# Designed miniproteins, single chains: the designs that were tried, part 37

Each design is a single chain, and the fold is of that chain. pLDDT is the mean over its residues in the fold that is shown.

## One batch from the design tools (miniprotein)

Design m1262
Fold by ESMFold2-Fast:
Structure m1262 (fold): chain A 96 residues (1-96)
Amino acid sequence: TKQQLIDKADQLVKQADKLVSLKQYTSAAHLYIQAGKLYKKSGDFDKSIEYSQKGYDYAKKGKDYLLEGEAGYVRSQSMADMGNKDAEEKLRQMRA
């Protein structure tokens, strides 16, 4: 269910936050990116963008350029999906 995706993403964020406090930046970036992907699948594009951005920032801090690219890709996809959602919502409001 969508709620199961959100719950799993929330759990990954908590784990990632702890890894950041331990200065495990590349490991934290992996978990933030996974959370971003799960939020995207659940339709929470705002959180997907937020956590893929954190994944990007921590991948950069950890000097993992491949992971930085993956985070950037997830972020750009979530932004595109958000734009499509906003357009769909506006169309629905004009029709309703």
Scores: mean pLDDT 84

Design m1263
Fold by ESMFold2-Fast:
Structure m1263 (fold): chain A 77 residues (1-77)
Amino acid sequence: SEYEELFKKYDVDGNGVITRGELVEFVEDYLKSQGKNPTLEELEKAVEEAMKKYDKDGDGYLDFEEFKALVEELEKK
């Protein structure tokens, strides 16, 4: 699926989770695709808010289901 391919793209270490650093790269790519030029501070804030909302396990990583929920919310119009 599109979500599985996207997850694999950002799961650079192949550990089955998205780390905070990998999520920064995803959020930056997403915002640039929307025609935005995020600062590092804006990226860090967006990632912190995403982690607070989607990191249900509180482990500091997003699993596939948590990452999918984030992507689905970003695709909502």
Scores: mean pLDDT 77

Design m1264
Fold by ESMFold2-Fast:
Structure m1264 (fold): chain A 70 residues (1-70)
Amino acid sequence: DPSQKSSEHSLRSADHSGNDEGIRHASRSSTHSLQGDSQGSSDHSVRSSKHSGNQEGMDHAKLSVDHSDS
C-alpha cells in the first residue's frame, strides 16, 4: 500500500521537525502518497510545501499527508 507506506514515512519525518531534512521528507512523502491516491490532494500538498520554512507551512504539509492517507 503506497499510501500507507508514504504516510508512515511522512509521520517519521515529521518527528524530526525542527530541521530542514525532516521538513523535506514530510513534503516528499506527501507527494509520493498523493501520486497513488488523487490529484486533488496533491495540489493541496504542493501549496503547503510553498509555505515551508515556517511553522504554519510545516503544519499544512503534515495535514495534507493525513488527508491523502484517508
Scores: mean pLDDT 51

Design m1265
Fold by ESMFold2-Fast:
Formats: sequence, structure tokens, C-alpha cells
Structure m1265 (fold): chain A 68 residues (1-68)
Amino acid sequence: TEEVLRRLEELRREMEERAKAAGEPPELVLLVDKMELAIYFLKQGAISAEQAEEIAERLRRRFEELLA
């Protein structure tokens, strides 16, 4: 759980930096916010580490689609 949490926090920071580099398009900013929410739910024990990883992968995939 702690390792998954750290990885998601690192991914969120990376996405935030890339969104800023792109001029903060609302769609990218929203995906960063959704990643923060997933991290929050994982910290609260509201979702499992596995569920958080699945959410993170979907958000990362969508983020990459919007940058293409």
C-alpha cells in the first residue's frame, strides 16, 4: 500500500508538471485532480491498492491520449 501510494504521488507530480508545460489545458488539469482524489481515497482506505492502480493506469492512458 505505501509503495503504491508513493508511486501514485510521483505519477501525479509528473502529470502536474506536464500539464503546466502544456499551458494547463482544463482536460489535463482535471485528470491531475482525479489522480489526487484517487490518492486521497487510497489514504482513507476507501479503495484498495489494486483499485487505485487501475484508476491511475486509466488516468495515465487518457492523459497520454490528450497529449497526442
Scores: mean pLDDT 85

Design m1266
Fold by ESMFold2-Fast:
Structure m1266 (fold): chain A 83 residues (1-83)
Amino acid sequence: MASDEEIRKLVEELKEAAEKGDWEKVKEYLVELALALDGPEVVEFEDLVRGIRRLAGHLGIELSEEEIREIAERVLERARELQ
């Protein structure tokens, strides 16, 4: 599990990417942040979709349902690669 310091650093990098309009980096940082919060444990896809939607809303990032699903799929893929 990532430390609060690591999570804050990811949030700052995500906000910087959003301010620059680099939405590809915003999506990458959301994947990293989701993995940092939930860990590399196998979770249900619907729970990840809900978590990512909540996280994006909390950070003021507007995402479509398709973008949220894409991010959730990337989190699951990376979690399976990690352990």
Scores: mean pLDDT 72

Design m1267
Fold by ESMFold2-Fast:
Structure m1267 (fold): chain A 61 residues (1-61)
Amino acid sequence: DFQIEAVNNKELIEINGKVFELNTVYQWAAANNIDFENKEELEKIDIEELEEWEKVFGNLK
């Protein structure tokens, strides 16, 4: 079941049991033309792709 929740500090977001930085998720969504407010498009989020994108982005601080 696809679920998005803001974590305690509001700078983190939980997607399908994985915690990401909110800014990272927004940037990934923008790069992939995903409407963050559209539930059907959020269900298309590939967690493995997002994790790889975060890994690359995190190294490029």
Scores: mean pLDDT 63

Design m1268
Fold by ESMFold2-Fast:
Structure m1268 (fold): chain A 89 residues (1-89)
Amino acid sequence: SATQQEVLEKLEETLKELKELLEKAKEAKTKEEKEEILEKAEELLFELQGFLEANREAIESDPELLAQVEEKVKEIEKIYEELKEIAKE
Protein backbone atom coordinates (compact mmCIF):
# COMPACT_ATOMS: atom_id res chain seq x y z
CA SER A 1 0.00 0.00 0.00
CA ALA A 2 1.04 3.60 -0.55
CA THR A 3 2.50 5.75 2.24
CA GLN A 4 0.90 9.09 3.22
CA GLN A 5 3.65 10.82 1.19
CA GLU A 6 2.99 8.68 -1.92
CA VAL A 7 -0.79 9.36 -1.72
CA LEU A 8 -0.24 13.13 -1.40
CA GLU A 9 2.37 13.13 -4.20
CA LYS A 10 -0.07 11.33 -6.56
CA LEU A 11 -2.79 13.91 -5.74
CA GLU A 12 -0.37 16.85 -6.25
CA GLU A 13 0.89 15.41 -9.58
CA THR A 14 -2.68 14.86 -10.81
CA LEU A 15 -3.72 18.37 -9.71
CA LYS A 16 -0.67 19.89 -11.49
CA GLU A 17 -1.42 18.00 -14.73
CA LEU A 18 -5.12 18.99 -14.59
CA LYS A 19 -4.19 22.68 -14.05
CA GLU A 20 -1.91 22.48 -17.12
CA LEU A 21 -4.78 20.92 -19.14
CA LEU A 22 -7.15 23.69 -17.94
CA GLU A 23 -4.73 26.38 -19.21
CA LYS A 24 -4.47 24.56 -22.58
CA ALA A 25 -8.29 24.31 -22.73
CA LYS A 26 -8.62 28.10 -22.19
CA GLU A 27 -6.24 28.68 -25.16
CA ALA A 28 -7.90 26.05 -27.40
CA LYS A 29 -9.57 27.48 -30.55
CA THR A 30 -11.65 24.49 -31.73
CA LYS A 31 -14.29 22.27 -30.13
CA GLU A 32 -12.22 19.22 -31.15
CA GLU A 33 -9.13 20.50 -29.23
CA LYS A 34 -11.27 21.21 -26.14
CA GLU A 35 -12.83 17.72 -26.29
CA GLU A 36 -9.37 16.06 -26.64
CA ILE A 37 -8.15 17.98 -23.56
CA LEU A 38 -11.26 16.88 -21.60
CA GLU A 39 -10.61 13.24 -22.62
CA LYS A 40 -7.02 13.50 -21.30
CA ALA A 41 -8.35 14.95 -18.03
CA GLU A 42 -10.86 12.07 -17.73
CA GLU A 43 -8.02 9.53 -18.26
CA LEU A 44 -6.05 11.19 -15.41
CA LEU A 45 -9.15 11.12 -13.17
CA PHE A 46 -9.78 7.42 -13.96
CA GLU A 47 -6.16 6.61 -13.01
CA LEU A 48 -6.42 8.67 -9.79
CA GLN A 49 -9.74 7.00 -8.81
CA GLY A 50 -8.14 3.56 -9.26
CA PHE A 51 -5.13 4.59 -7.17
CA LEU A 52 -7.29 6.00 -4.35
CA GLU A 53 -9.53 2.87 -4.31
CA ALA A 54 -6.44 0.60 -4.17
CA ASN A 55 -5.25 2.62 -1.13
CA ARG A 56 -8.71 3.17 0.46
CA GLU A 57 -7.93 1.20 3.68
CA ALA A 58 -4.68 3.15 4.30
CA ILE A 59 -6.42 6.50 3.64
CA GLU A 60 -9.49 5.73 5.82
CA SER A 61 -7.28 4.51 8.72
CA ASP A 62 -5.53 7.95 8.85
CA PRO A 63 -7.96 10.83 9.61
CA GLU A 64 -5.35 13.50 8.77
CA LEU A 65 -4.60 11.89 5.38
CA LEU A 66 -8.34 11.39 4.69
CA ALA A 67 -8.98 15.12 5.29
CA GLN A 68 -6.11 16.10 2.92
CA VAL A 69 -7.35 13.65 0.25
CA GLU A 70 -10.92 15.03 0.49
CA GLU A 71 -9.62 18.64 0.17
CA LYS A 72 -7.47 17.82 -2.90
CA VAL A 73 -10.30 15.81 -4.52
CA LYS A 74 -12.60 18.87 -4.18
CA GLU A 75 -9.96 21.04 -5.94
CA ILE A 76 -9.69 18.40 -8.70
CA GLU A 77 -13.52 18.26 -9.08
CA LYS A 78 -13.66 22.07 -9.55
CA ILE A 79 -11.05 21.91 -12.35
CA TYR A 80 -12.94 19.03 -14.01
CA GLU A 81 -16.21 21.05 -13.91
CA GLU A 82 -14.40 24.01 -15.56
CA LEU A 83 -12.99 21.69 -18.25
CA LYS A 84 -16.49 20.29 -18.97
CA GLU A 85 -17.92 23.83 -19.32
CA ILE A 86 -15.10 24.86 -21.71
CA ALA A 87 -15.71 21.72 -23.83
CA LYS A 88 -19.40 22.75 -24.28
CA GLU A 89 -18.29 26.04 -25.90
Scores: mean pLDDT 87

Design m1269
Fold by ESMFold2-Fast:
Structure m1269 (fold): chain A 87 residues (1-87)
Amino acid sequence: DFVDYVKEILDKLKDISEEVKNAFLEALQSIDPSLPFLARLKRALETFDPKKARQLMFDFFTNSVTPFDKILEKALKEILKEYEKKL
């Protein structure tokens, strides 16, 4: 499902700690499961970085050439790496 999809992308981020990846997955799972996947993703990302969450939404709606999995992978790497630096 959607959470498994996000987990597969997180598994590609070898330079991010398991602690940070698990924190993101917990945030994602705490959001209302009745919401569309993009809304759940946005809300989870906003708990870490509201500005980059808005940038991801902008990139998703304006970018017609890059696959969504690559846009999401880049956003997750940038957001979670910055979060990890603060630990």
Scores: mean pLDDT 78

Design m1270
Fold by ESMFold2-Fast:
Structure m1270 (fold): chain A 89 residues (1-89)
Amino acid sequence: GIPKPIAALEPQIQDIVREIAEKHNLDEETTNKLTELAFDAVRLVLFQQKPADEIVATILQKAAALGLDEQIVEELVQKVIELAEQHLQ
């Protein structure tokens, strides 16, 4: 299950993923993979308090294994890290 702190951010994470998917004309399968990576990035911010550069590197490695576009994934990860960091204020 999604932890309670991440559940509070779920609508905003989904909105960011949807915006990126529409911008790049991504299919549903690719959009679902991006959603999973977005939640992974948020988890690394909220629970492991990793630096943004380490989170970006970690998620880009996962994205490469999934055959996802590096530029699209980097855009997504940067936006969701910013969202999660704002939540920690």
Scores: mean pLDDT 83

Design m1271
Fold by ESMFold2-Fast:
Structure m1271 (fold): chain A 117 residues (1-117)
Amino acid sequence: SMQEELEQLKQRLIELVDQMIETLVKYGDSPEGREEYRRLTFEMVELMEEAAKKFSETEVSQLLYEVQLYAQKRVEEAVAKMKKEGVSQEKIDWLKNRVEGALSAAHLAANLEKAKL
């Protein structure tokens, strides 16, 4: 069903968010971390373009909202752990900005796809 397909896309996006945070924590601002971040970001963008082609604007907006809420919770958990481990505020802000950047790219991709008529 369309509802099952939408839930499956949400779960895939959640998995990409988890992989992205894990990658950024593990590799930081390394060449390996940058390449994996880019790959994960492009996968999120492609999934959101596909969602925008298949689902209504309301369903896509709800999907993006739920993924954003999940990402916020996971980032807060990662930040709390990083602070406990003595990681610098600069590195914490970098991680936050990278996750926000990927989600913003996915949002933009969905909006651009909807604008194609």
Scores: mean pLDDT 89

Design m1272
Fold by ESMFold2-Fast:
Structure m1272 (fold): chain A 92 residues (1-92)
Amino acid sequence: SMDLINRAIGEVLRAIGVEMEIPESDELMKEAVKLALEGAMAVLRGDYEKAIELAKKSIELAKTAPDGNPFAEEAIELAQRVIEIAEEGMKQ
């Protein structure tokens, strides 16, 4: 579906934008967003199972951040959207 591909491209671009805003000292959030980016890229390759695995790892890693990290919620939301796109792809 072109809709799924366009949505996945949107998530790739968002993940790149978020990663560029994260301070070098926040290695955990950089890795969480990188996993979400790799998940979105897996959707572009049609590897929906891998996309879900990577996005779930992103969420679990982001959840280990201290409360109040401004990037943790955004990383989780990125990964959740990747899971939703991949699950829709698996049904089509």
Scores: mean pLDDT 85

Design m1273
Fold by ESMFold2-Fast:
Structure m1273 (fold): chain A 69 residues (1-69)
Amino acid sequence: MLSNEEIEELYNEIVKRLLEKGYSPEIARDAAEKGVLIAQILVDSGAMNKEEAREFAIEYAEKLAEKKA
């Protein structure tokens, strides 16, 4: 299970990355929320370890932002 601190750090990292790529704050926040949620599901179900789930969540969030832009 991801800690509250790990969740917040992942959320903030995804938001920062998407803002640096020029996405709006609304798109960045929505994608980050969904990315964090999928990371939690993947870790809690045992489908991925924390490192794999973090990498997947970042890629997932970037793809979501791209579809909404």
Scores: mean pLDDT 85

Design m1274
Fold by ESMFold2-Fast:
Structure m1274 (fold): chain A 86 residues (1-86)
Amino acid sequence: MDDAIKKMQDLVDQYSDQMEKAANDMLQQGKSDDEIQDKLSVLLDQASIDLGKMGKELNLPKSVIDEAMSRLMSSYVAILSEVFNK
């Protein structure tokens, strides 16, 4: 059970790292805030699908899945805030 929750947390961390790297790479390339937001939104959607699928496969309660989704959303908002306050 603890290992299953850790897998969900690790997946959130992996997607958070991917979003942060993508945002930083795109900023270095001179991409617009809109282009960065579009890219991060695509990654957020993919992460949400993957977290939902993993949660179902591991038979995790809805509360655990909802917590993972909330953590993912918090990372997304934090990264966008960093980009827009450049």
Scores: mean pLDDT 83

Design m1275
Fold by ESMFold2-Fast:
Structure m1275 (fold): chain A 60 residues (1-60)
Amino acid sequence: MDQEKIDEVADIYQSINPELKKEDIKKAIEEVMKTEGISADEILDRVKAMLDSSLKLKAK
């Protein structure tokens, strides 16, 4: 479900940007999906790329 993907994206995004409130992140994701007509999959791919970069730094 889109809601499930949005929640996953919000968790990942907040882990990278802990200053951001999860509810605000979820609202931003929903607005982008409405305005741009893009899928949660595209947003998820973007944040996974950011997380992968972050994990590489944390590993070393």
Scores: mean pLDDT 71

Design m1276
Fold by ESMFold2-Fast:
Structure m1276 (fold): chain A 83 residues (1-83)
Amino acid sequence: ATQQALQSAVIEFFTAHNVSVEDAQAAANIFVASLPKGQHAEALDAINKAKEKGNDSHAAIVLSLLKEGKAVEALNFIKKFSA
């Protein structure tokens, strides 16, 4: 449930900010797989706020971090700009 909701929310965030569906799906898979399970609810809350407060530049930085496997750093960045 929470993992599927997080994956969908990450895809929606990226596709809303001019990221391809293919890159969005890949990034969402990395994010869900690499984040500790205990952080999934926190990540879902942060991504939902990021959909409203984020921009294309924020999405590009998050995508870059996730391509490097830096899921915790990506979450910390998301929390910072969506605060």
Scores: mean pLDDT 85

Design m1277
Fold by ESMFold2-Fast:
Structure m1277 (fold): chain A 95 residues (1-95)
Amino acid sequence: MMSDLEILGEALQVLTDKVNQATEEQQQQIGLYYNGILDIIRKTQNQKALEEIKKLILEFFKRIIDEKPSVDELVEMLKELKDKIYKIYKEELKS
């Protein structure tokens, strides 16, 4: 079973390869969604929400390693990840 650090390392390699293949517009979209995810993580203070966010990010990393998506597919996957993370943040904020 891969460690969190090994998953991160392999996912970063896939992300790097895809960003290098991406157009400037696609790179901007990736950056916006990535920064959006980081912003939500930084704002999240609830430990249970952070644990759920961590699980989603690790699942996303495993998925990109396995599927090796196209740049367009990666952009959509990042958007979906951001939306899911934001939903967790909003629901925990209300609790």
Scores: mean pLDDT 81

Design m1278
Fold by ESMFold2-Fast:
Structure m1278 (fold): chain A 78 residues (1-78)
Amino acid sequence: MLEELSEEELERALRAAVLRYVFGYSQEEVAEILGVSKSTVSRYIRLAEELLNEVQDDEELMDKLEKKMAEILEEIKK
């Protein structure tokens, strides 16, 4: 459930999704960048997709998610 995810787990899941879908890295490359296994990357991407589905109808939560995604994008760009 969304409430069971720590802020750190949320950030890692969103970072994996950004690297995979925005920057076009392979699962293997994302795994190397994050220092995790490919199976962990698959789990993180699934969690990010579940989070997006849960928050899409909540404007406040969606705003927080978009802000977090923007922070991750800026961190990766440097």
Scores: mean pLDDT 75

Design m1279
Fold by ESMFold2-Fast:
Structure m1279 (fold): chain A 77 residues (1-77)
Amino acid sequence: KAEELIEQADKAWAAKNYEEAAKLYEEALEILEKELGPASLRTLLTMYELSLVYKQLGKDAKAEELEARIRKIVEEA
């Protein structure tokens, strides 16, 4: 379930295993987008968490893409 993946991702992030955290958040986001849609609060929060992990990895373009997607969804309601 997405909740279990998020819990594992949070633990990986706390351990500074950013690559593993990114992988787990990516898997959780895919499930949440499919089950709840991209505009659900949980999906948006997971996109935000993943963007923070991408910044830690220096994947700035990926982080900016997620931030832009979140902004567009929130602005369009």
Scores: mean pLDDT 83

Design m1280
Fold by ESMFold2-Fast:
Structure m1280 (fold): chain A 69 residues (1-69)
Amino acid sequence: KPVAVVEGKTATLRNPTDREAFGALVGAAIAGGTILEEDGNLVVRAPDEEGARIAAEGAERGGAELVIK
């Protein structure tokens, strides 16, 4: 199940967990994007489509189970 929907320069997370939201925030900061929260949806606006994908990947990694090796 995808955590985020990427449409152009925007990545939208519906009902994100705290970890997914934190991952999206880190990804947005790396990509130079802006984060907005709208009624349980987290919206990342990036300078380009690659930045939106980076934010979406951040959300996926944040929400994933951490395996310590």
Scores: mean pLDDT 72

Design m1281
Fold by ESMFold2-Fast:
Structure m1281 (fold): chain A 96 residues (1-96)
Amino acid sequence: SIEELYEEIVRRLVEEHGVPEHLARLIAGTAVTTAKTLIAQGASEEEVVRRVQEEVFRLASKYLSEEKAERVAREVAEIIRENYEDLKKEVEELQA
């Protein structure tokens, strides 16, 4: 589910990257909302992944070092890529 994907992103950012929980939740929310919006607009997988990486980097760069923000953005984009088909299906079901 979208909720499970959100919690997975939060968990990985906190546990693997040492991101504070509040910031991890903001990043996960931004990533999921960006992906949902673009999928609803008919964007390709590559466009969705690229835009998620850009938006997460922009947000994370305000709070983390550039190096850490780049790693976090790549990780979140990869999680979205790995879960793209499930996310797309759930977005399509929510629009029906």
Scores: mean pLDDT 87

Design m1282
Fold by ESMFold2-Fast:
Parts: structure tokens; C-alpha cells; sequence
Structure m1282 (fold): chain A 70 residues (1-70)
């Protein structure tokens, strides 16, 4: 499950490895956008704004029309 693997990498702070999977994944866009938004919310809940920003950059880069869910 590529969505799960991307999520696990994001939650571990392995953003470069997560981005490599984003480039090659054939998973549905809505599922990827959901996991990216969950990672953003997770890091914001921990006060890790720098990590949240890294995930926002990935969302904007690969899914520019996607909305950030608060």
C-alpha cells in the first residue's frame, strides 16, 4: 500500500523519501492528498511548524489545486 508507506515516511520526517514515492506512485490523488493533510495536522498538533511546512510544500508542489485541511 503506497499511501500507507508515504504516510509512514511523512510521520517519521523522511520527507525526501516520501517525495520520491510521490513522483512514482499510481495511488489515487484523493488518498495521497488526505495522507499529506493528516501529516500537516499531526505536525501542527505537535508544535512542529517546520515539519508541517515541509509537508505543505510537497502538497503544493505535486497537488497545486489541493486545499490544506485544518
Amino acid sequence: DEVKEIGELLFKGEFEKAEELLKTTKAPKEDIIEVLNKAIQFYLSLGREDHAEKVKELLKKYFPDAKIVE
Scores: mean pLDDT 83

Design m1283
Fold by ESMFold2-Fast:
Structure m1283 (fold): chain A 63 residues (1-63)
Amino acid sequence: MELTPEEVAELLRELGFADEAPSGQLTPALKEAIRRFAKHLGLPETDEVTPELQSALRSLRAA
């Protein structure tokens, strides 16, 4: 199952890639945080939550 925009925003904030409160929407600020995280992982720059980004977010949160 896909992570919601709210879940993605919370995870990115916990990891230090975002500072905005989760809103449940793909805001421009959240899309920018997604791009920073993708670049950090060496993934293609994207403003979408790909399966690879979801896997990486879950893996980092589990530690």
Scores: mean pLDDT 72

Design m1284
Fold by ESMFold2-Fast:
Structure m1284 (fold): chain A 60 residues (1-60)
Amino acid sequence: DRAAELRRRLAQIDHEIKVVNEQLEKAKKAGDEKKVRFYQNTIKALNEEKARLEAELAAL
């Protein structure tokens, strides 16, 4: 079931975004600009994947 697979991956991505956001806030507090940039790029990539999967789910 493609819809079930998409929902599972979306839930996983939502959890990953939450964890990476927590790491991003810690990096900001520490003044680690390299880690801040890395986590911001990771969140951007996860949000782009989420948008693609949400669009696919909506088209089913």
Scores: mean pLDDT 89

Design m1285
Fold by ESMFold2-Fast:
Structure m1285 (fold): chain A 87 residues (1-87)
Amino acid sequence: SIAEKIVDTLLEAGVSLLDLQSLVYFLTFGLYTPKSKEDVIKILEDYGETFFRKLLTLFEQSKPKDPKLQKALEEVIKILRDAGITT
């Protein structure tokens, strides 16, 4: 799934599971508190396009100093845009 590709891309770049849990909490205004990698993926799939638009906007505005993380954000942006997600 798109959600699984996004999560795997970020984890491979060194983003922790705790960071992903915090990201989901932040972008859903505290509505969702995931407890596992599987929960993060499920919430992304269930919340769907609205969450993906928020994620796309956040990552497009992000300028991390770590080149590995920057490349991972660019890959996630590509995944989202290739899936037809618009801002």
Scores: mean pLDDT 79

Design m1286
Fold by ESMFold2-Fast:
Structure m1286 (fold): chain A 95 residues (1-95)
Amino acid sequence: MPSLEELISQLSEENRKKLLEIFEYLIENPKDILGVLEKLEELYSTLSPKEQQALDAIFSLYLDRALRLVFHEGMDWETAVKKAAEEIKKIIKEV
């Protein structure tokens, strides 16, 4: 499996910025699932096939981390969603 850093690096600089904005929105609005999904769908529709595959893998790893925080660490969903998003945001900024 490629690392999160490797997957994020497959996105163009412009699309990495858009992804960062989506995770920042998610951190500020952890209950606005519809708003997050609409922003993700808009981004996804503008991506190349390779970038779409990278985004699918990034989102899968994000969701897996959030679910692990809920089921293995006993976090509530809102806290887990926000914490996982903060972790991904940090990686995006470092790439």
Scores: mean pLDDT 84

Design m1287
Fold by ESMFold2-Fast:
Structure m1287 (fold): chain A 75 residues (1-75)
Amino acid sequence: SEEKVRELLKFMKAVLDGDKETAREMLDKWYEEGKITEEQRKRLEELIDKHDDPVALAEMSRLLAEALGVRVERP
């Protein structure tokens, strides 16, 4: 679970930094590893384009936590 949290944070950092290439590479890797579904990957790709929208970032974080089996504490 700790490694999953670290991966989630790394992905969120890439998104916040506007590093869409790294974020998309991480999504592709998780999809290839069977950690996320095709539908989840597509939705997350849409959300990456809204990296300046805090609502989109919150949805992205929650969706990834659910997919990776990580519990996320809400603010």
Scores: mean pLDDT 75

Design m1288
Fold by ESMFold2-Fast:
Parts: structure tokens; C-alpha cells; sequence
Structure m1288 (fold): chain A 69 residues (1-69)
């Protein structure tokens, strides 16, 4: 049970990092793209950043709960 929760917390952290990395790549690609593609890539990057923050917050909350078990 506790090991499964720890694995889930690590998975949520990895997912958050993946979304952050994707957001960075989208922003880098946006700099070399057409104006229309740039705007769309920036919006997608903002969405990925929001998802990254959500997963990180969930991972932190889960770790906090595990420490209390």
C-alpha cells in the first residue's frame, strides 16, 4: 500500500516534469515558427505548464499524506 502510493507520487512528479519539458520545447519551437504557429504553440505551452503545476501539487499532497502514515 505505502509502496504503491510512493510509486504513484513519483509517477505524478515524472508527469509534471514531462509537461514542463514539453512546454519548454513548444516555446523554443515557437521562436522559430510563423506568427500563427507561434501563438498556438505558446497557448499549448501555457496549457502544459498548467498541467505540470497540477501534477506537482498532487504529488506534493500525496507525499504529505504518506509521511503521516
Amino acid sequence: MIEELKELAEKLESQAEAFRTAAEYMRDVAKQSSPEAREKLQQSADGAEADANTYRELAEKLKELIEKL
Scores: mean pLDDT 83

Design m1289
Fold by ESMFold2-Fast:
Structure m1289 (fold): chain A 88 residues (1-88)
Amino acid sequence: SEIEKKAKELVDEAKRHAQKAEDYTKEGLASTPDVARKKLQEAANHAAKIRRLLNELKEMGAPEDYIKEAEDYLKKAADSVKKLRDAL
């Protein structure tokens, strides 16, 4: 269905943002505190994008499995952000 196609696209986008949040977190953990703060902001921005995608999935009535997958990606991104924040 068109709903499933759109839901898959949004979940794939959420997956990419979760990976970016993890990548920025790894870069931040390997850098100086000043650079790490900038990487933390980038990681947090990617987590915020996943939250918007999750809201779009809910508003469009996406199947629960797609919503849960996007929620898992948001949790992974939030965990990455927290890990970097706690290291500062």
Scores: mean pLDDT 91

Design m1290
Fold by ESMFold2-Fast:
Structure m1290 (fold): chain A 57 residues (1-57)
Amino acid sequence: SAAEIEALEKSLAKTRAALEKHKDDPVISALGEKELAEIEADLARVKAGEAARVLPG
């Protein structure tokens, strides 16, 4: 849904901001990069699902 996409995009932005703020911390950077990849994967799946819903049967 649009709301789910918006929530994931907000989470992505927060994770990117945290990574930039803590770019000199290797532990936080590693954890943040993992979370970023998971959010990006979820966002891609949700967007693909929304696209599939509007296709004619």
Scores: mean pLDDT 77

Design m1291
Fold by ESMFold2-Fast:
Structure m1291 (fold): chain A 100 residues (1-100)
Amino acid sequence: SLKEELLAILEEMYKEVKELIEKKAPVEKIEQVIKRGMHEMLELVEKHAPNNEEYRAWIEELGRRAGEILDLLRKEDYESALKKLEEMLKESTERIKKVP
């Protein structure tokens, strides 16, 4: 299903981003991983649910959360970035299940 495909991309993005943050990788590399995952999810939504405003809102919320994580990483606040990343995965997973 679309929800299962979106969650699979989100989980892979989370795993890769978490590993990069734990290794204190360059923020630019972390940003590229996030941009790739976000692009793949947006492409799926545009192909399969272009008129569903709830999926658009879900992608927009992911973008805001990712921006906050990247800002924390630029400040070298790795602990807060990891906490925000975990909250993003949990809350975004719960929210998408409620989309019709």
Scores: mean pLDDT 88

Design m1292
Fold by ESMFold2-Fast:
Structure m1292 (fold): chain A 74 residues (1-74)
Amino acid sequence: SKEEIKQAIIDEGVAEFERELAANPDASPEEVRALIARVAARIIERLEEALPDASATEKAAVVQEFVARINERL
């Protein structure tokens, strides 16, 4: 389903963020912000590949869920 695809992409993004953060435990707030932006951009690319008919609103909602999960981990 679309929901399963969206969740898989979010899970991939969260895992990528956690791996990168673990590899750089001394990351500055600036570096963490840049990492979040980079992973969010990849999420958009993955959504456009997997769900090419997804609206801007749907893509924004997926990025918001990713950011919410990241904030819970910080």
Scores: mean pLDDT 86

Design m1293
Fold by ESMFold2-Fast:
Structure m1293 (fold): chain A 110 residues (1-110)
Amino acid sequence: MELKKDINDFLTNNKDIEGTYKKEDVIELLEDILETAKERNPELAKLVEELLEKLKKDPRESLHIKIKREDVENNTAEEFLEKAKKALEEENIDEALSYTLMAFIKMLLE
């Protein structure tokens, strides 16, 4: 999946992510993240479960994801979880998804 490759490139080559990704590829990545997060960050795992439920009901075929190095460097995993929860409550799925992925990236960098 291109999204997994782009996240790996962000982690290894410090390349920002801004693009449109197929919903099926996003769901597959979030299911992988959920398994990892259950062991390392239960709060992230719960957020990923809620986001997966919302995504499966979203009629769009693709989702917009934006992850900037400056945002990841200037925020904690906890701050990203709070931002993702707020975006999800506001039904801003793309923003909730982007913040959820930033929280996951922070977890990996710790």
Scores: mean pLDDT 83

Design m1294
Fold by ESMFold2-Fast:
Parts: sequence; structure tokens; C-alpha cells
Structure m1294 (fold): chain A 61 residues (1-61)
Amino acid sequence: GPVQQAIDYLQSRVPDYTGPQRDAIQRAIQLLRQGRTDDAIQVLRDAGLDAIAGVVRRILS
């Protein structure tokens, strides 16, 4: 379903990032697994990952 597609997308992005941005992607994956969609998107935005957050929002819409 859309949640699993968003998780798979985020997992594919993990190797391209380090430090706080990688941590934010991993945290967003955990939040999506918990059904906390808005929190996941906010964590990505707070880390400056607005393009990634936009893709996740589109997958979930």
C-alpha cells in the first residue's frame, strides 16, 4: 500500500545522506510504520529534506 511505498522510497534514500539528515529519514520510516504520517513529513521538513517530504506526501495522497 502507499505507506509501504513511502517506506521503500525513504529506505532507497538512506545511503545518499549522513548525520542528522540520515537520522531524520530513519525516524520518518519508524513514524510511518506507526501510522504517524504528519509527524514523519514534519521530521523530514525540519531536517531540510523538503523535496523528499514532498515525494512522501504525494505517495501517501
Scores: mean pLDDT 91

Design m1295
Fold by ESMFold2-Fast:
Structure m1295 (fold): chain A 72 residues (1-72)
Amino acid sequence: VLREQAIKLTAELIIEVADGTLTVEKATQKFVDSALAALDEGADPQEVMDVASTLSSEKTKQEVLDAVRKHV
């Protein structure tokens, strides 16, 4: 469930960044917000971190991982 949602979100944000409709900074914030919302809904922190680790942007990956670590 969370993994499927994360794959979809990643694809959507990659397209938006490629199309120029979204900056990397805004995409990073959307990933952080989505990860924290998933944790608030009872998602497994390890699963959220595993998905975040697949992100190609080192900046986005680190900000999501740091936000998850601070939340737990």
Scores: mean pLDDT 68

Design m1296
Fold by ESMFold2-Fast:
Structure m1296 (fold): chain A 95 residues (1-95)
Amino acid sequence: MEINRKIAEEVAKYLGEEVYEAALKLAENLEKLRKLKATKPSPEIDAAIAKLKKKQEELDKRYLATPPEKKKELLIEMIKELAKLLEEIVAELEK
């Protein structure tokens, strides 16, 4: 969707163009997960959301512990990690 592209463009402006593809995939797969939850609610989807929340909490702690000069690099890594995890989760749920 156009909104997902705009979000990815804004993130890339701040963090660098290398993050654009990961940010776009993250936004698109978040929308897919929301759609799956709305159309086919299941314990597996709830477990997937809980796993994502746990990963987000781990990343938030890492961000808070990171010195300001390294926070930008960490944000790029976090976006790439979340994009990969969410892509794997959505692929498994669509089976």
Scores: mean pLDDT 77

